# Ledger of designs, part 23: designed miniproteins, single chains, continued (5)

Each design is a single chain, and the fold is of that chain. pLDDT is the mean over its residues in the fold that is shown.

## One batch from the design tools (miniprotein)

Design m16827
Fold by ESMFold2-Fast:
Structure m16827 (fold): chain A 83 residues (1-83)
Amino acid sequence: MNEEQLLEEFRADARRMAEHIPEVLERIKQAVEEGKLDEAVSLLNALYLYLAIARLSGDEETVRRFEQAVKEAEELIEKAKEK
């Protein structure tokens, strides 16, 4: 049975990725500034994926970190789509 191992791997992966949130947000900001919206959206989609993994893992602190990161990334991309 690998259920406990899978859950622990999900938690470890989500926590490790949470440590890279500042770097990912910086890359999104740079992509937005360079007009690379497709790249910024791809990075945002990666944050959504890790938020989902964090939620499945039950790590509330990691979930909050990714929720905040997603919100910040969404705001950066939305400002770049200025009317």
Scores: mean pLDDT 80

Design m16828
Fold by ESMFold2-Fast:
Structure m16828 (fold): chain A 61 residues (1-61)
Amino acid sequence: KEELEKKLEEVIRLAKEANDEVSKEIAEQMLKRLPEVTDPKALEAGIKTLETMIKALREKI
């Protein structure tokens, strides 16, 4: 859960730098819903998705 939160913050930061409003809003919504996520499988899938988003955003910058 800590790892997912950390990656969400990184996506938000990178999205702001890349001027990607859509990715920023998606990450902010995920961060708000994070306390509701209790399924370990969902957390693992979330981390993988965020790693992909971070990679894509870094390529835009």
Scores: mean pLDDT 75

Design m16829
Fold by ESMFold2-Fast:
Structure m16829 (fold): chain A 69 residues (1-69)
Amino acid sequence: DEEERRRRALEETLRRNDFLQPAVQAAKKALDEVYKEDPSNSLENLEKRSKTATEAAKKKLEELRKKLE
């Protein structure tokens, strides 16, 4: 039953992460948008992608937090 315990642990982790999926998707979409505008791998563009993804995730998490009310 080690396999069953590992499966349950994985399912529990995925369930917790499911709540965060909208934030993950928002960050991914933001990264794709920045990459579409400028696909270069310059340091400046990498920093822009990082900031944009972080801001999108934070904004989505804030929306989710308000909905929990």
Scores: mean pLDDT 68

Design m16830
Fold by ESMFold2-Fast:
Structure m16830 (fold): chain A 72 residues (1-72)
Amino acid sequence: SPFDKLLEAAKQLLDLAIDNNLPDEVFGELVRLFREMAEAIQAGDTEALEKARERVKELLKKYGIDFELPEL
């Protein structure tokens, strides 16, 4: 399920964010973006899903987090 993949990715990123001592605001942004991806999957909105994925990738790159989002 795309939702199972998204949940697993969220758990892994939460652990990485804690281990790398990321600011609280970055945790909030990640949670918001994962919610946006989940809502886009539910709506079948591929454009919204792609935009949210790109924003997660940019955020991870900004903070030096080596993690690849699964295909959803």
Scores: mean pLDDT 81

Design m16831
Fold by ESMFold2-Fast:
Structure m16831 (fold): chain A 85 residues (1-85)
Amino acid sequence: MEASKQAEVEERIREEEQFIELLRKAHDYYVDPEATKKLHEEIVEEARKKGAEQGASPSEVQREIDERIANLDKQLAEVSAKENA
C-alpha cells in the first residue's frame, strides 16, 4: 500500500463526509427560510467575535465571512457537478 495515496484518499473521504453533512443541514434549512438566516447569522457572529478578540478591522472580519460563505457555495457546486457527471 502507498501510504501517501492512502492518506490523500482518507482526507478526501473526510471532506466528502463533511460535505454530505453540510448538504443535509442546508436541505433542512432551505425548507425553512428563517433557519437559513439563523445559520448565516451564526457564521457572521463567530467571525465578528473572533475578529474583535484579535483586534481585526471590519474589512478583515468581512473577508473572513465572505470566504466562509464562498467555501460553502463551492462545496454545494461540487456536489451538483458530481450529480451531473
Scores: mean pLDDT 67

Design m16832
Fold by ESMFold2-Fast:
Structure m16832 (fold): chain A 75 residues (1-75)
Amino acid sequence: MELELLKELSKEIGNILREAGQRYSLDELKKLVDEVAKATEPLWKQLLEALSRGDLETAKQLAAEIIATVKKIVF
């Protein structure tokens, strides 16, 4: 369950960044990736802590918030 949640989250983020790659220059993409990493770092820490506790409900909510944050920065 935990690994599958992380795989799905990674896939969704990868899809968003691939779509962004079609719209933005490499320099713009570098800035967006840096902003995404900075904005999502606290959420990733909370997600991994929730997963370590077996709190799948909180982990799913945090995964959704990470995706929403990435979309807000990229689009």
Scores: mean pLDDT 81

Design m16833
Fold by ESMFold2-Fast:
Structure m16833 (fold): chain A 80 residues (1-80)
Amino acid sequence: SELEKEKERLKEYIKKLEELLKDPRLSEAMKEELKETIKELEEALKNIEKKSPMELTILEFRALSVIMEAEVEIERVRAA
């Protein structure tokens, strides 16, 4: 079902964010952003049947944006 596909997508975003959170190159500010996004995704998973397709789409794009911002920060860190 479309709902099961949405659940799998949210779970994959959570896994990616948790993986990024372990990276020592990230600032504390970015780590807090990742933690906040994980909590939002976990809450959406628990209440997914109450979420509209639009709300899920917006949340997925927010998660993707945060992932991209974290990956850019990792790339820009120069190990001196």
Scores: mean pLDDT 83

Design m16834
Fold by ESMFold2-Fast:
Structure m16834 (fold): chain A 79 residues (1-79)
Amino acid sequence: MEAVEAALAAIEAELAAALGEEAARRAVELLRKAYEAKQAGDMEKAVEYYEEAGRIVAEAAGASEEELAELEAAIERLR
């Protein structure tokens, strides 16, 4: 988990600077849950957490509904 912990800490710092602390905390918490779900073998749960984290980041960054729909479609294809 060392590399993942370091990566999540770096992502949180970058997201906080770009999107604000609230959005960064929410996104990183969901990414952590997604990683834990993947390690537990629950790929459906992992995909749901990745999707929600992506929505928070995209919305805070001003992404359009179309961009969000494309992200959702890409995640659905992971099955």
Scores: mean pLDDT 72

Design m16835
Fold by ESMFold2-Fast:
Order: C-alpha cells, then structure tokens, then sequence
Structure m16835 (fold): chain A 65 residues (1-65)
C-alpha cells in the first residue's frame, strides 16, 4: 500500500476518534499506531529502492513527533 494511502487512512481514523469524543490517551495510542504504520510503509518503499540504510532517518523523524 502506498505511503500516501496509509497517511490518508491514519488521518481519517484520528478525525473519527476526535469526532467520537476520544480521550487524549486514546488519541495518543492511535497516533503511536499511525506513526508505526507510516514507518513500516516507508521502510518497504526504501527496500524497493535499495535505500534501506535511510530507514533510520525516517524513524528518527517520526519519533520527533
């Protein structure tokens, strides 16, 4: 699945949780799962391009959020 699709789905899920009145703790857990899915999608893209060594930079950037 494309990274852009993973991002769109993650944003939609977060918007749904906010609309449903989710707690800050529930939103934080959803954000953590979203970050993991985005990182995995990028890692697969990097493997396809033989740029797996750059995965650490993507992980570091996501961890800063």
Amino acid sequence: KKVSEVVREGIAELDRLIEAGATVEELQKAIDRFKEKVYEAYKEELKTQNLESMASNVKKALDML
Scores: mean pLDDT 74

Design m16836
Fold by ESMFold2-Fast:
Formats: C-alpha cells, structure tokens, sequence
Structure m16836 (fold): chain A 71 residues (1-71)
C-alpha cells in the first residue's frame, strides 16, 4: 500500500523531545536518550499521535538494547 508522507509530529513538544533523543543516541548517551524518548512518548499519548507513540516506543526499545549490549 501507499504511505501518506509525514514530515512533522502532531505535537511540537513530542517532536522536540524525540529529536533530542536522536541527538543523544548519535552521541552514545543512551540513558539520556531513553529519558527523552519517554518524554516524547508521554506527549504523543496526550496528543493521540499514534505514529509518534509507535516510533517513540521503538526507539525506547532500541536505546534499552544499546544500554544492555554495551554493558
């Protein structure tokens, strides 16, 4: 099926927290990235943004795996 193109988060604060999480992931600061992805998830839930909820949950799992893999 064709996906509807989406470039922006429904809630701007959720987007900002998510972006900060991504920056922290690139820097290898996985514990801090996890905190920001959790904040993004809570804002996404408040906004009813199902795509951002799913995306935030996926990156929370990724950050947790990276923490476990490196320790």
Amino acid sequence: GLSIPRREFKDKEAGRYFDMGLVLMVLGRYEEALEYFRKALEKAKEAGDEETIKLSEEFIELAERKIKELE
Scores: mean pLDDT 77

Design m16837
Fold by ESMFold2-Fast:
Structure m16837 (fold): chain A 78 residues (1-78)
Amino acid sequence: EKAKEFYDRGIKALKEGNYDEAVKYFEEAVKIDPDSVLAIKAYVDLARIYRKRGELEKAQEYLDKAVEISKKLIEKNK
């Protein structure tokens, strides 16, 4: 629930063009609930922000983190 609140605030900041604020909220959401579907969404949104900034290497790094969490969730449910 707390992680979702930070994620929702991150989405609001992103829609307002406040990328630095959005990054902070997405990082807090991941910190609270690191191995979750919400963390995957937060990393994808972080990747989108860095892609818009032209930081393609950072964007790819966050996408790789999202993939890694996705693999962990699949293995945990097997």
Scores: mean pLDDT 83

Design m16838
Fold by ESMFold2-Fast:
Structure m16838 (fold): chain A 79 residues (1-79)
Amino acid sequence: LEEEIKKLEEEIEKDESAEKLTKLGELYLKQEKYDKAIEYAKKALELDPNNNRAKGILLEALEKQKKYEELFEFQKELN
């Protein structure tokens, strides 16, 4: 898992894509590193605002950290 994250971070430095950022957010979410999961999910959404997978990662990570204020603001932007 840590090796996958490191490899993906190196790939993102050369070719930043919403798909790679989304996958990185998912891997951090699985490690319970919610701050990093939020960071990369937000970056993925900056590149592709319609990325439903990145939205799901962001919502789950915010809920897990009990960051209800950020969760509320994000949901407002979706509606």
Scores: mean pLDDT 76

Design m16839
Fold by ESMFold2-Fast:
Structure m16839 (fold): chain A 67 residues (1-67)
Amino acid sequence: SEEEIRKILDEVSGGKETVTPKELMEVAKKLGLDPLLARRYFLEVTGGKDTATREEAIEALKKAKEK
């Protein structure tokens, strides 16, 4: 669920507003998702930026979960 994604993201990021690709991949691993797929969607959602907002990170993780 999106609630589970938000909870694990907060645990990994320490509640920061910005999320790095490394933190996103750690969240994906904890959720049982493919971390490389999550990284691919991170790049798609951010347009190739080196950090994501919290909401962009959630979108990337949701896309990884659907595929």
Scores: mean pLDDT 81

Design m16840
Fold by ESMFold2-Fast:
Structure m16840 (fold): chain A 80 residues (1-80)
Amino acid sequence: LPSLEDFMRSLSREQQSYFVSMTGMGYKGLAIRLGYYDEANRIYDLMMEGLAALEQGDTDAAIAKYMEMRKLADEVKKKA
């Protein structure tokens, strides 16, 4: 299986932005549904930071922010 990094690098910038936005909003929604509002706010901030990195052409920074969002979402899921 390709790594998450390889997968994201295979996408166009528009597809990368869409992927970051959709997954970030999904993770935020999950955290809100489970009552983890602080984690939901942090996921949103990381999503916005990742989108800003993509706008500046920094795909590596965007991938790092995405991985931080995923880690928070996984922590929320483990507490549910």
Scores: mean pLDDT 84

Design m16841
Fold by ESMFold2-Fast:
Structure m16841 (fold): chain A 65 residues (1-65)
Amino acid sequence: SDKELLERAKEALDAKKYEEAIRLAEKLGERYRRITENVAVNNGGSKEFEDALAAYEHALASAAE
């Protein structure tokens, strides 16, 4: 599920496995955007979603260096 992929990506980030976190984030790319849009429409987004998105962006930035 999308939530499980998100949690796995966060776990990879916590383990400092940035490459794996990025791979998981890429698999969720379009669906993650769609989920984020849906959350924003319904409740302006949740802190948990914002934290997960920030973690993904951090992983992407780290591996890009």
Scores: mean pLDDT 58

Design m16842
Fold by ESMFold2-Fast:
Structure m16842 (fold): chain A 117 residues (1-117)
Amino acid sequence: MSDEELLDELVAEVEEVLKKHGVNKPIRSLIVVALRHAARDILARTPESEREETFEKIREVALQVVEIAAKGINEGLSVEEIYKKLLEFAKTLPPEYQELAEIVADAIYFALKVMET
């Protein structure tokens, strides 16, 4: 399977989670574009022999970030509290996955702030 096919599947999974939480299409598009760009960059730097394992880790990180955000929203946490939890999660990851988690966290923070306005 090509990197682009894997990225298309990841983007579809993340977009469905965002849809369930009422995130509008323009904001969802910004989040998934940021995710696709960050994930593609990591895969481009990954040896072919490690590409499948690296993709699974990217998928795990991306889904955990959006699940933490979704749980925080459902628990009535502030956008700032959710963002703090996302950054704390990112710090538990290796540096290459920290950057990915932070990019997705920043996109979620921006999206939630725009929705509250």
Scores: mean pLDDT 79

Design m16843
Fold by ESMFold2-Fast:
Formats: sequence, structure tokens, C-alpha cells
Structure m16843 (fold): chain A 68 residues (1-68)
Amino acid sequence: SLIEEAKELAKQGKYDEAVKLLKEAGLSDEEIVEILQEHGLDEEFARLLAEGVPSEEAERRTLRALLA
């Protein structure tokens, strides 16, 4: 399934590809955040990824938020 393929991509750090597959599977941004958090991602990082922020930019914004 698309969801299982996306989970494997997330485990490999391929977050942009994982989010794309989860959206293709019809998951909401909230559901995507829950799946990413289950795989060890920070909530803010997962939220930015679900909103369509590229992984490199999402990582920078998450680090900035955690240090504020």
C-alpha cells in the first residue's frame, strides 16, 4: 500500500517522498503528522512536512523554533 511504502521511506529519511505518498493515499495533514511522529519525528518538523515545506527547509525551521 502507499501508506506502508511511505512509512519505509520515512524510516530512510526520505521525508518529502513519504509525505507525497501519504497525500496520494488521501491522508489529511493531521494524519500525516501522526504517522511521522510515530516514526520519531518532532511534532513541529512533522507539521511543516505535512504542510508541504521541503525537508531541508522544515529541518531549519524546526531547529530555529526549538532554539527560540
Scores: mean pLDDT 81

Design m16844
Fold by ESMFold2-Fast:
Structure m16844 (fold): chain A 88 residues (1-88)
Amino acid sequence: SAEIEEYREALDLAFAEIERELALFEAAPPTPERRQQLQQAIATLDALEKHFTALAEKHKGTELGELYARAAAFYAEARARLQALLAA
């Protein structure tokens, strides 16, 4: 449906923006300010993962549910990458 395609495109744009932010975090020097930003970003990604996991469960078996599950997985992976940077 047009609604599903628009939502897919919106998610792809959001994912691309997060990938750009991840690259900036990975390239940046380890400062106290950067560590605080990492902690805030991790908390945001955790909230997004939980939100989209719940939506995927509610819409299970639908194309929209598959998109929500994909979003949850992406946010979980992004969070893990930031957690690895914080642990270093």
Scores: mean pLDDT 87

Design m16845
Fold by ESMFold2-Fast:
Order: structure tokens, then C-alpha cells, then sequence
Structure m16845 (fold): chain A 96 residues (1-96)
């Protein structure tokens, strides 16, 4: 359900922030946030398979996260992930 999707996306957002609070701004923390982002993106695209704007946002955000991780900007990678996830949550709430 849309309510379950919103709850799961909020849980993933919390896990992303908690990773950086607990582990610090490290490559390992950024890679874990990328894995959480990939899980969130999969769930969003399963719920909204025809939403091209969401697909493009998630694809661009993933690419930007990879570039930031390569540049060792781990905080930047978290910020990109969080912005994309909050936009997905906003759209899910509008659809609920």
C-alpha cells in the first residue's frame, strides 16, 4: 500500500542519517547509504513504474552520488540521497 511505502521510505531515510551519525563521514558509510538509496529507488519505481520524472530524478541522483563518493565527498553523497528520497516521499504522500 502507499502508506506502507511512505513508512518504509521514512525508515530508510532514518537509516541513512543514523549510518553517518554512528560511523562518521567515511567511504563505508557512503557505500551503505548508496545501498539504502538503491533499495528506496527500487521500491519507488515498483510503485510508480510510469513516472518518468521520478525515474530520471533517481537515475541522476545515483550518478551524482557515485561521482561524489569517487571525489571523497561523502557528506555530499548523503545530501543527494536525502534530497531524492524526500522528493519521492512527497510524491508518494500526494498519491496516497
Amino acid sequence: SMKDLIAKLNEIAREMNDTFVEEGATEEAAKKVLELFEEAARLVLEAFPDDEELRELLERSRAEMLELIAAKDYVGALQVAMRALHEAIKRARAAA
Scores: mean pLDDT 90

Design m16846
Fold by ESMFold2-Fast:
Structure m16846 (fold): chain A 78 residues (1-78)
Amino acid sequence: ALPNDEIVANIVAHMDLAAAEGWTDEDLASMARVVANALKDRPGAAETLRRVSDELRARGYPKAAEVFEQAADELEAA
């Protein structure tokens, strides 16, 4: 299994690649919903989702970042 640091890096890299191919932040947010759902059952999921959110916001993908932030908030409220 990949460590969470590597998962964060892989998600960011794939989002950057999609954006370079013309995906909008709205399109990336749609991808983010699928990815966030796939990560929810992992150890440290909430922290991992928050780290992805922070990285995506820094890169100019605020809608995709919001999806990961909301997923992290939902896990911490459970």
Scores: mean pLDDT 84

Design m16847
Fold by ESMFold2-Fast:
Structure m16847 (fold): chain A 94 residues (1-94)
Amino acid sequence: MTLEDLAKEAGYTDEEIEELIEKAREKFKEFAEKEGIPEEKAEELLNGVLEGMFLIRIGVDKAIELNELFKKKDFEAVKELDEEVYEKYLKELA
C-alpha cells in the first residue's frame, strides 16, 4: 500500500494529500536542518511519521464512526464496517 492510499483511507482527498505532504515535507526539512539530521534520513523519518499519522487517523475515524452507529443502534452497518467488532459485541451479549 502506498502512502497516498493510506491518506485516502484516512479521509483525505487527492488535493488535500498533495498539500499535506508538501507542507509536512517543508516543515520537516526545517526541523531536520536545525537538529542536524541528514536530508536522506529526514525523508525516511518523515515517511514513517506520515504513515503512522494516517494509520492513527484511520483508527480514530473508524472508532468515531462505530460509536455513532452504536448510538443509532445500526448494528447491520457496524457489521459491514467491522465484522470482528460485531462478533465480539455479540459474544459478550450472549
Scores: mean pLDDT 70

Design m16848
Fold by ESMFold2-Fast:
Structure m16848 (fold): chain A 71 residues (1-71)
Amino acid sequence: SNRAQAEELVRQAERALKEGNYEKAIELARQALALDPDNVRAYSILAEALEKLGKLEEAERYRAIAEELLA
């Protein structure tokens, strides 16, 4: 299912984030969101990776989406 595939991509993105590969984390998280647009973890990974790359405004936008989806 799209959700199961998105979950696998999120796990891969989280691993890339922990390894410091922020560009790969962003790519994988975006792929997960293409399959599951409401995936909170994917938005959180995008926000953190973008923040690590100094893209603070873009990071804040994705963090806000993650927070809204949890509300």
Scores: mean pLDDT 89

Design m16849
Fold by ESMFold2-Fast:
Structure m16849 (fold): chain A 94 residues (1-94)
Amino acid sequence: SSSAMAAVEAWGREERERGERGYELAKKKYPEKLEEVKKLAEEGGRNPEKHEQYKKKAKELAEELKKEDEEMGIGADMAGNEAYAKAAKERAAA
């Protein structure tokens, strides 16, 4: 069980590192597309009723990045998730 937990933690660290590298690559190559992913995710966080619509559009853009480089897709998904979480938290605090 401890070995399985260590493997899951290692996998989680590797996924985060891949996402960080992919984010930096996407920011360099496709900054406008990355900003669009973040903007769509923020709109989903601000508008719960439209969350699924904005989430789908953000995922479609992340998949376009993933087609060129898997880590760029992971990075875009991470950026979108962070933007959504921030917007949802700000909405809940207002």
Scores: mean pLDDT 80

Design m16850
Fold by ESMFold2-Fast:
Structure m16850 (fold): chain A 77 residues (1-77)
Amino acid sequence: SVEELIETLLDESKSAEERREAAIELGRIGDPRAIEPLKKVLLESKDPRVRYAAEGALLAIEGDAARPEIEAIKAAA
């Protein structure tokens, strides 16, 4: 479910690969419930692979119009 994928994405005890895969799948599903969790991960995650996947997922869900907000989040991180 989207809820289980969000839980995996936000769970820092999970491997970077599991969290990355959760972000990719959330982007594929395109459910807007994932937007705020993905933004949180882009801002707060210390793993560049997980951050990169979160960025890709946000672009997949929101489109290129989201790029300015994504850039602002990355600058704040």
Scores: mean pLDDT 87

Design m16851
Fold by ESMFold2-Fast:
Structure m16851 (fold): chain A 64 residues (1-64)
Amino acid sequence: MEFKPGDLVETLEDTQGVGKKVVTLPKGTILEVLRVLPDGEVIARSLETGEVVLVDASKLRKVE
C-alpha cells in the first residue's frame, strides 16, 4: 500500500509503535503519516496524543 506525508492512516490490528519507548497502538488507531521509509516502515503522529512513532506500513490502511 502506497503512503505519503499528510495521509491519515488507521491501524488494522494491535501493533507496536516505536518512539521514545515501544507503545501498543490498538486496532483502529488514527495516525498522520509524516515520512515513509524505504524499508516498509512509516514515521507517523498519533492524532489523539501527538506522539511520533515508527510503525510497520503493512499494519496500516489509508482513511478517506
Scores: mean pLDDT 79

Design m16852
Fold by ESMFold2-Fast:
Structure m16852 (fold): chain A 83 residues (1-83)
Amino acid sequence: AEEDFLKGNQAAREGNFEEAVKYYEKAIEKDPNNADAWVNLGIAYEKLGDLEKAIEYYKKALSINPNDETVKRRLKELEEKLK
């Protein structure tokens, strides 16, 4: 779980966002309350150009950590960009 999250972070640092998604999805499968994994999955999908999935995952992250001001701001700007 934590190992998969760290491997996702490594893949993201290398610019391999498709591989990062796979590791973050595995991390979330084992620990669905890992808000950081949901945030990073959103970022990875944003980098892959799937803005609708990015919004979905940012909303999930906020359902776990409602006071994440960075995610709230990012979500608002992304939703307004898709209008």
Scores: mean pLDDT 85

Design m16854
Fold by ESMFold2-Fast:
Structure m16854 (fold): chain A 67 residues (1-67)
Amino acid sequence: RERELEALSRARDYVQKALEAAKAGNIDEAKKYGDEAVEILRSSGVPGAEETAEAVRKTVDEAIKEA
């Protein structure tokens, strides 16, 4: 459980960094942070992590498009 919460917390931190980078016009940084969040979720092995990773990827891509 703690490892699952740690993975979700780290992924959330990277998502926030990706969104901030996108708003600042740092598209390469936004993509890297988004990819890190997805990788953390997918490597965590928690049930539903794949669906959460897809949602994260979509959110970051939409933020980049809006920037």
Scores: mean pLDDT 76

Design m16855
Fold by ESMFold2-Fast:
Structure m16855 (fold): chain A 94 residues (1-94)
Amino acid sequence: SLRQQLRDLVLKGVGYIIRSIGYGLDGDKEKEKESLRQAADYYVQAGELAEQLGDYETASDFYRLAGKLYKQLGDDETAERLYARAEELRKKAE
């Protein structure tokens, strides 16, 4: 089901956050950043799937989470686009 796919994407994103923490503790900054980027990409995919389900509030939340991760990575342009998309979807949810 699409809801099961959404759950699986979220779990993969969380898994990469956990890997990022592990790499950070080991001092591996490059693998830490790559894991954060993978987590952000999975949260974008989760947001896109939530949009397809008509769940605009959930989609907005995932785009906001992905935006925060891209901002941590120094990708301010991608973060700003994701925040803008999240705000647009939040307004549609109201």
Scores: mean pLDDT 89

Design m16856
Fold by ESMFold2-Fast:
Structure m16856 (fold): chain A 87 residues (1-87)
Amino acid sequence: MLLSKEEVEALLEEIREAIENNDIGRAFELLVQLMSKFIEGNVPEEDLKKLQEKIGEVMELLLDPTASLEERLEALEELEEVALEVA
């Protein structure tokens, strides 16, 4: 089954909003949902690995109290680029 780009875009927008509002719990919940959508979408293993690495990078920055909002959003933009290419 092909993954819906519209669903991915909606999740990414919600993740961005959660990060901008410093809602770390919501951002984590949405990142987990995003990953589950790609797993269910049967995307190639190489693409899943890239997504896991980018999702992990965003999660690490969310847990780092010294990370700036700009750094978190930059990591999210990198994730968005990969996610939308794969979807």
Scores: mean pLDDT 82

Design m16857
Fold by ESMFold2-Fast:
Structure m16857 (fold): chain A 94 residues (1-94)
Amino acid sequence: SKAEAYYNRGNAYFKLGEYPLAIEDYSKALEIKPESEDPELAAKAYYNRGRAYFALGEYDLAIEDYSKALEIKPDFKEAKEELEKALEAKKEYE
């Protein structure tokens, strides 16, 4: 789907360290195919957008996205682990 294409391009940008472009593409994937249509894609898009925010030092935005991924998929182990890291990073820079 078009949403999956944006999600996949976002992943490619993330691997290149192009975090702002990755965030834009993950956001477009979520706009095209929200949680109500594809919760699995939405959880992954929120999780990976959170990772991009974390890489940019945007810890509050990363926490919000990881929390949303866990709301959609409570057993999302990687999102829980990254949320704990983001919360700790926020403490260190406070």
Scores: mean pLDDT 89

Design m16858
Fold by ESMFold2-Fast:
Structure m16858 (fold): chain A 59 residues (1-59)
Amino acid sequence: VVVLVARAEAERYLPGLERVVELLRQGRYAEAEKLAAELGIAAEDAEARLARLRAGLAL
């Protein structure tokens, strides 16, 4: 995926990633994987991507 500098696009992406991470933490791996696929990522990658985006946003 190509990372564009558009904060609005990144902010739309963040809620989806956060939901995938929440599903993973609840043990709903199948639902997390389906949602991650809709976002074009692997479910296990969602937490890492969310952490990176949050770190970039905070720092």
Scores: mean pLDDT 69

Design m16860
Fold by ESMFold2-Fast:
Structure m16860 (fold): chain A 61 residues (1-61)
Amino acid sequence: MEVGERAVELAEEALRTGDRELLLEAQRLSIKALLDGDVEGARRAGELLREALKRFPELRE
């Protein structure tokens, strides 16, 4: 699985569960995807992560 695809998958799980470890790993993989040139994968993961933080504000602690 490509890094951008994995970042999106983990971000979707974080949005469903509020799991901090999934959120942090999705953020890490989103940054790596951007550095690897997968701008669209990074953008999609970033949007899902923003939604997760709105849904679970405690994750910003």
Scores: mean pLDDT 81

Design m16861
Fold by ESMFold2-Fast:
Structure m16861 (fold): chain A 95 residues (1-95)
Amino acid sequence: MQLTPQQQQLIDDMRPQFVNVSQQISSSSDSDSDAMINQTIDIIRSRSRSPQEFQDMLTVFYNIVSSQASSLDSSRFRRITTIVMSRIVQGQVDV
């Protein structure tokens, strides 16, 4: 996607944290992975000023996690995908 320099900078600043989380989930239990994924999404949500910014950062996070999918079993990858998708839907519901 084409991003503004400010949006790109924010994503680039967050990228090392996403990589760190993706590496940790590869060696973690399902419960620990679920907790880390949800905590990271909560941080993304708290730092996002718009639904679009939240979606963009969450998409970057998901892409980084999915790049590690070859070291994850398919059931864990499906679980992570489900969590991310559910949080995107929740982020779209403003009331």
Scores: mean pLDDT 72

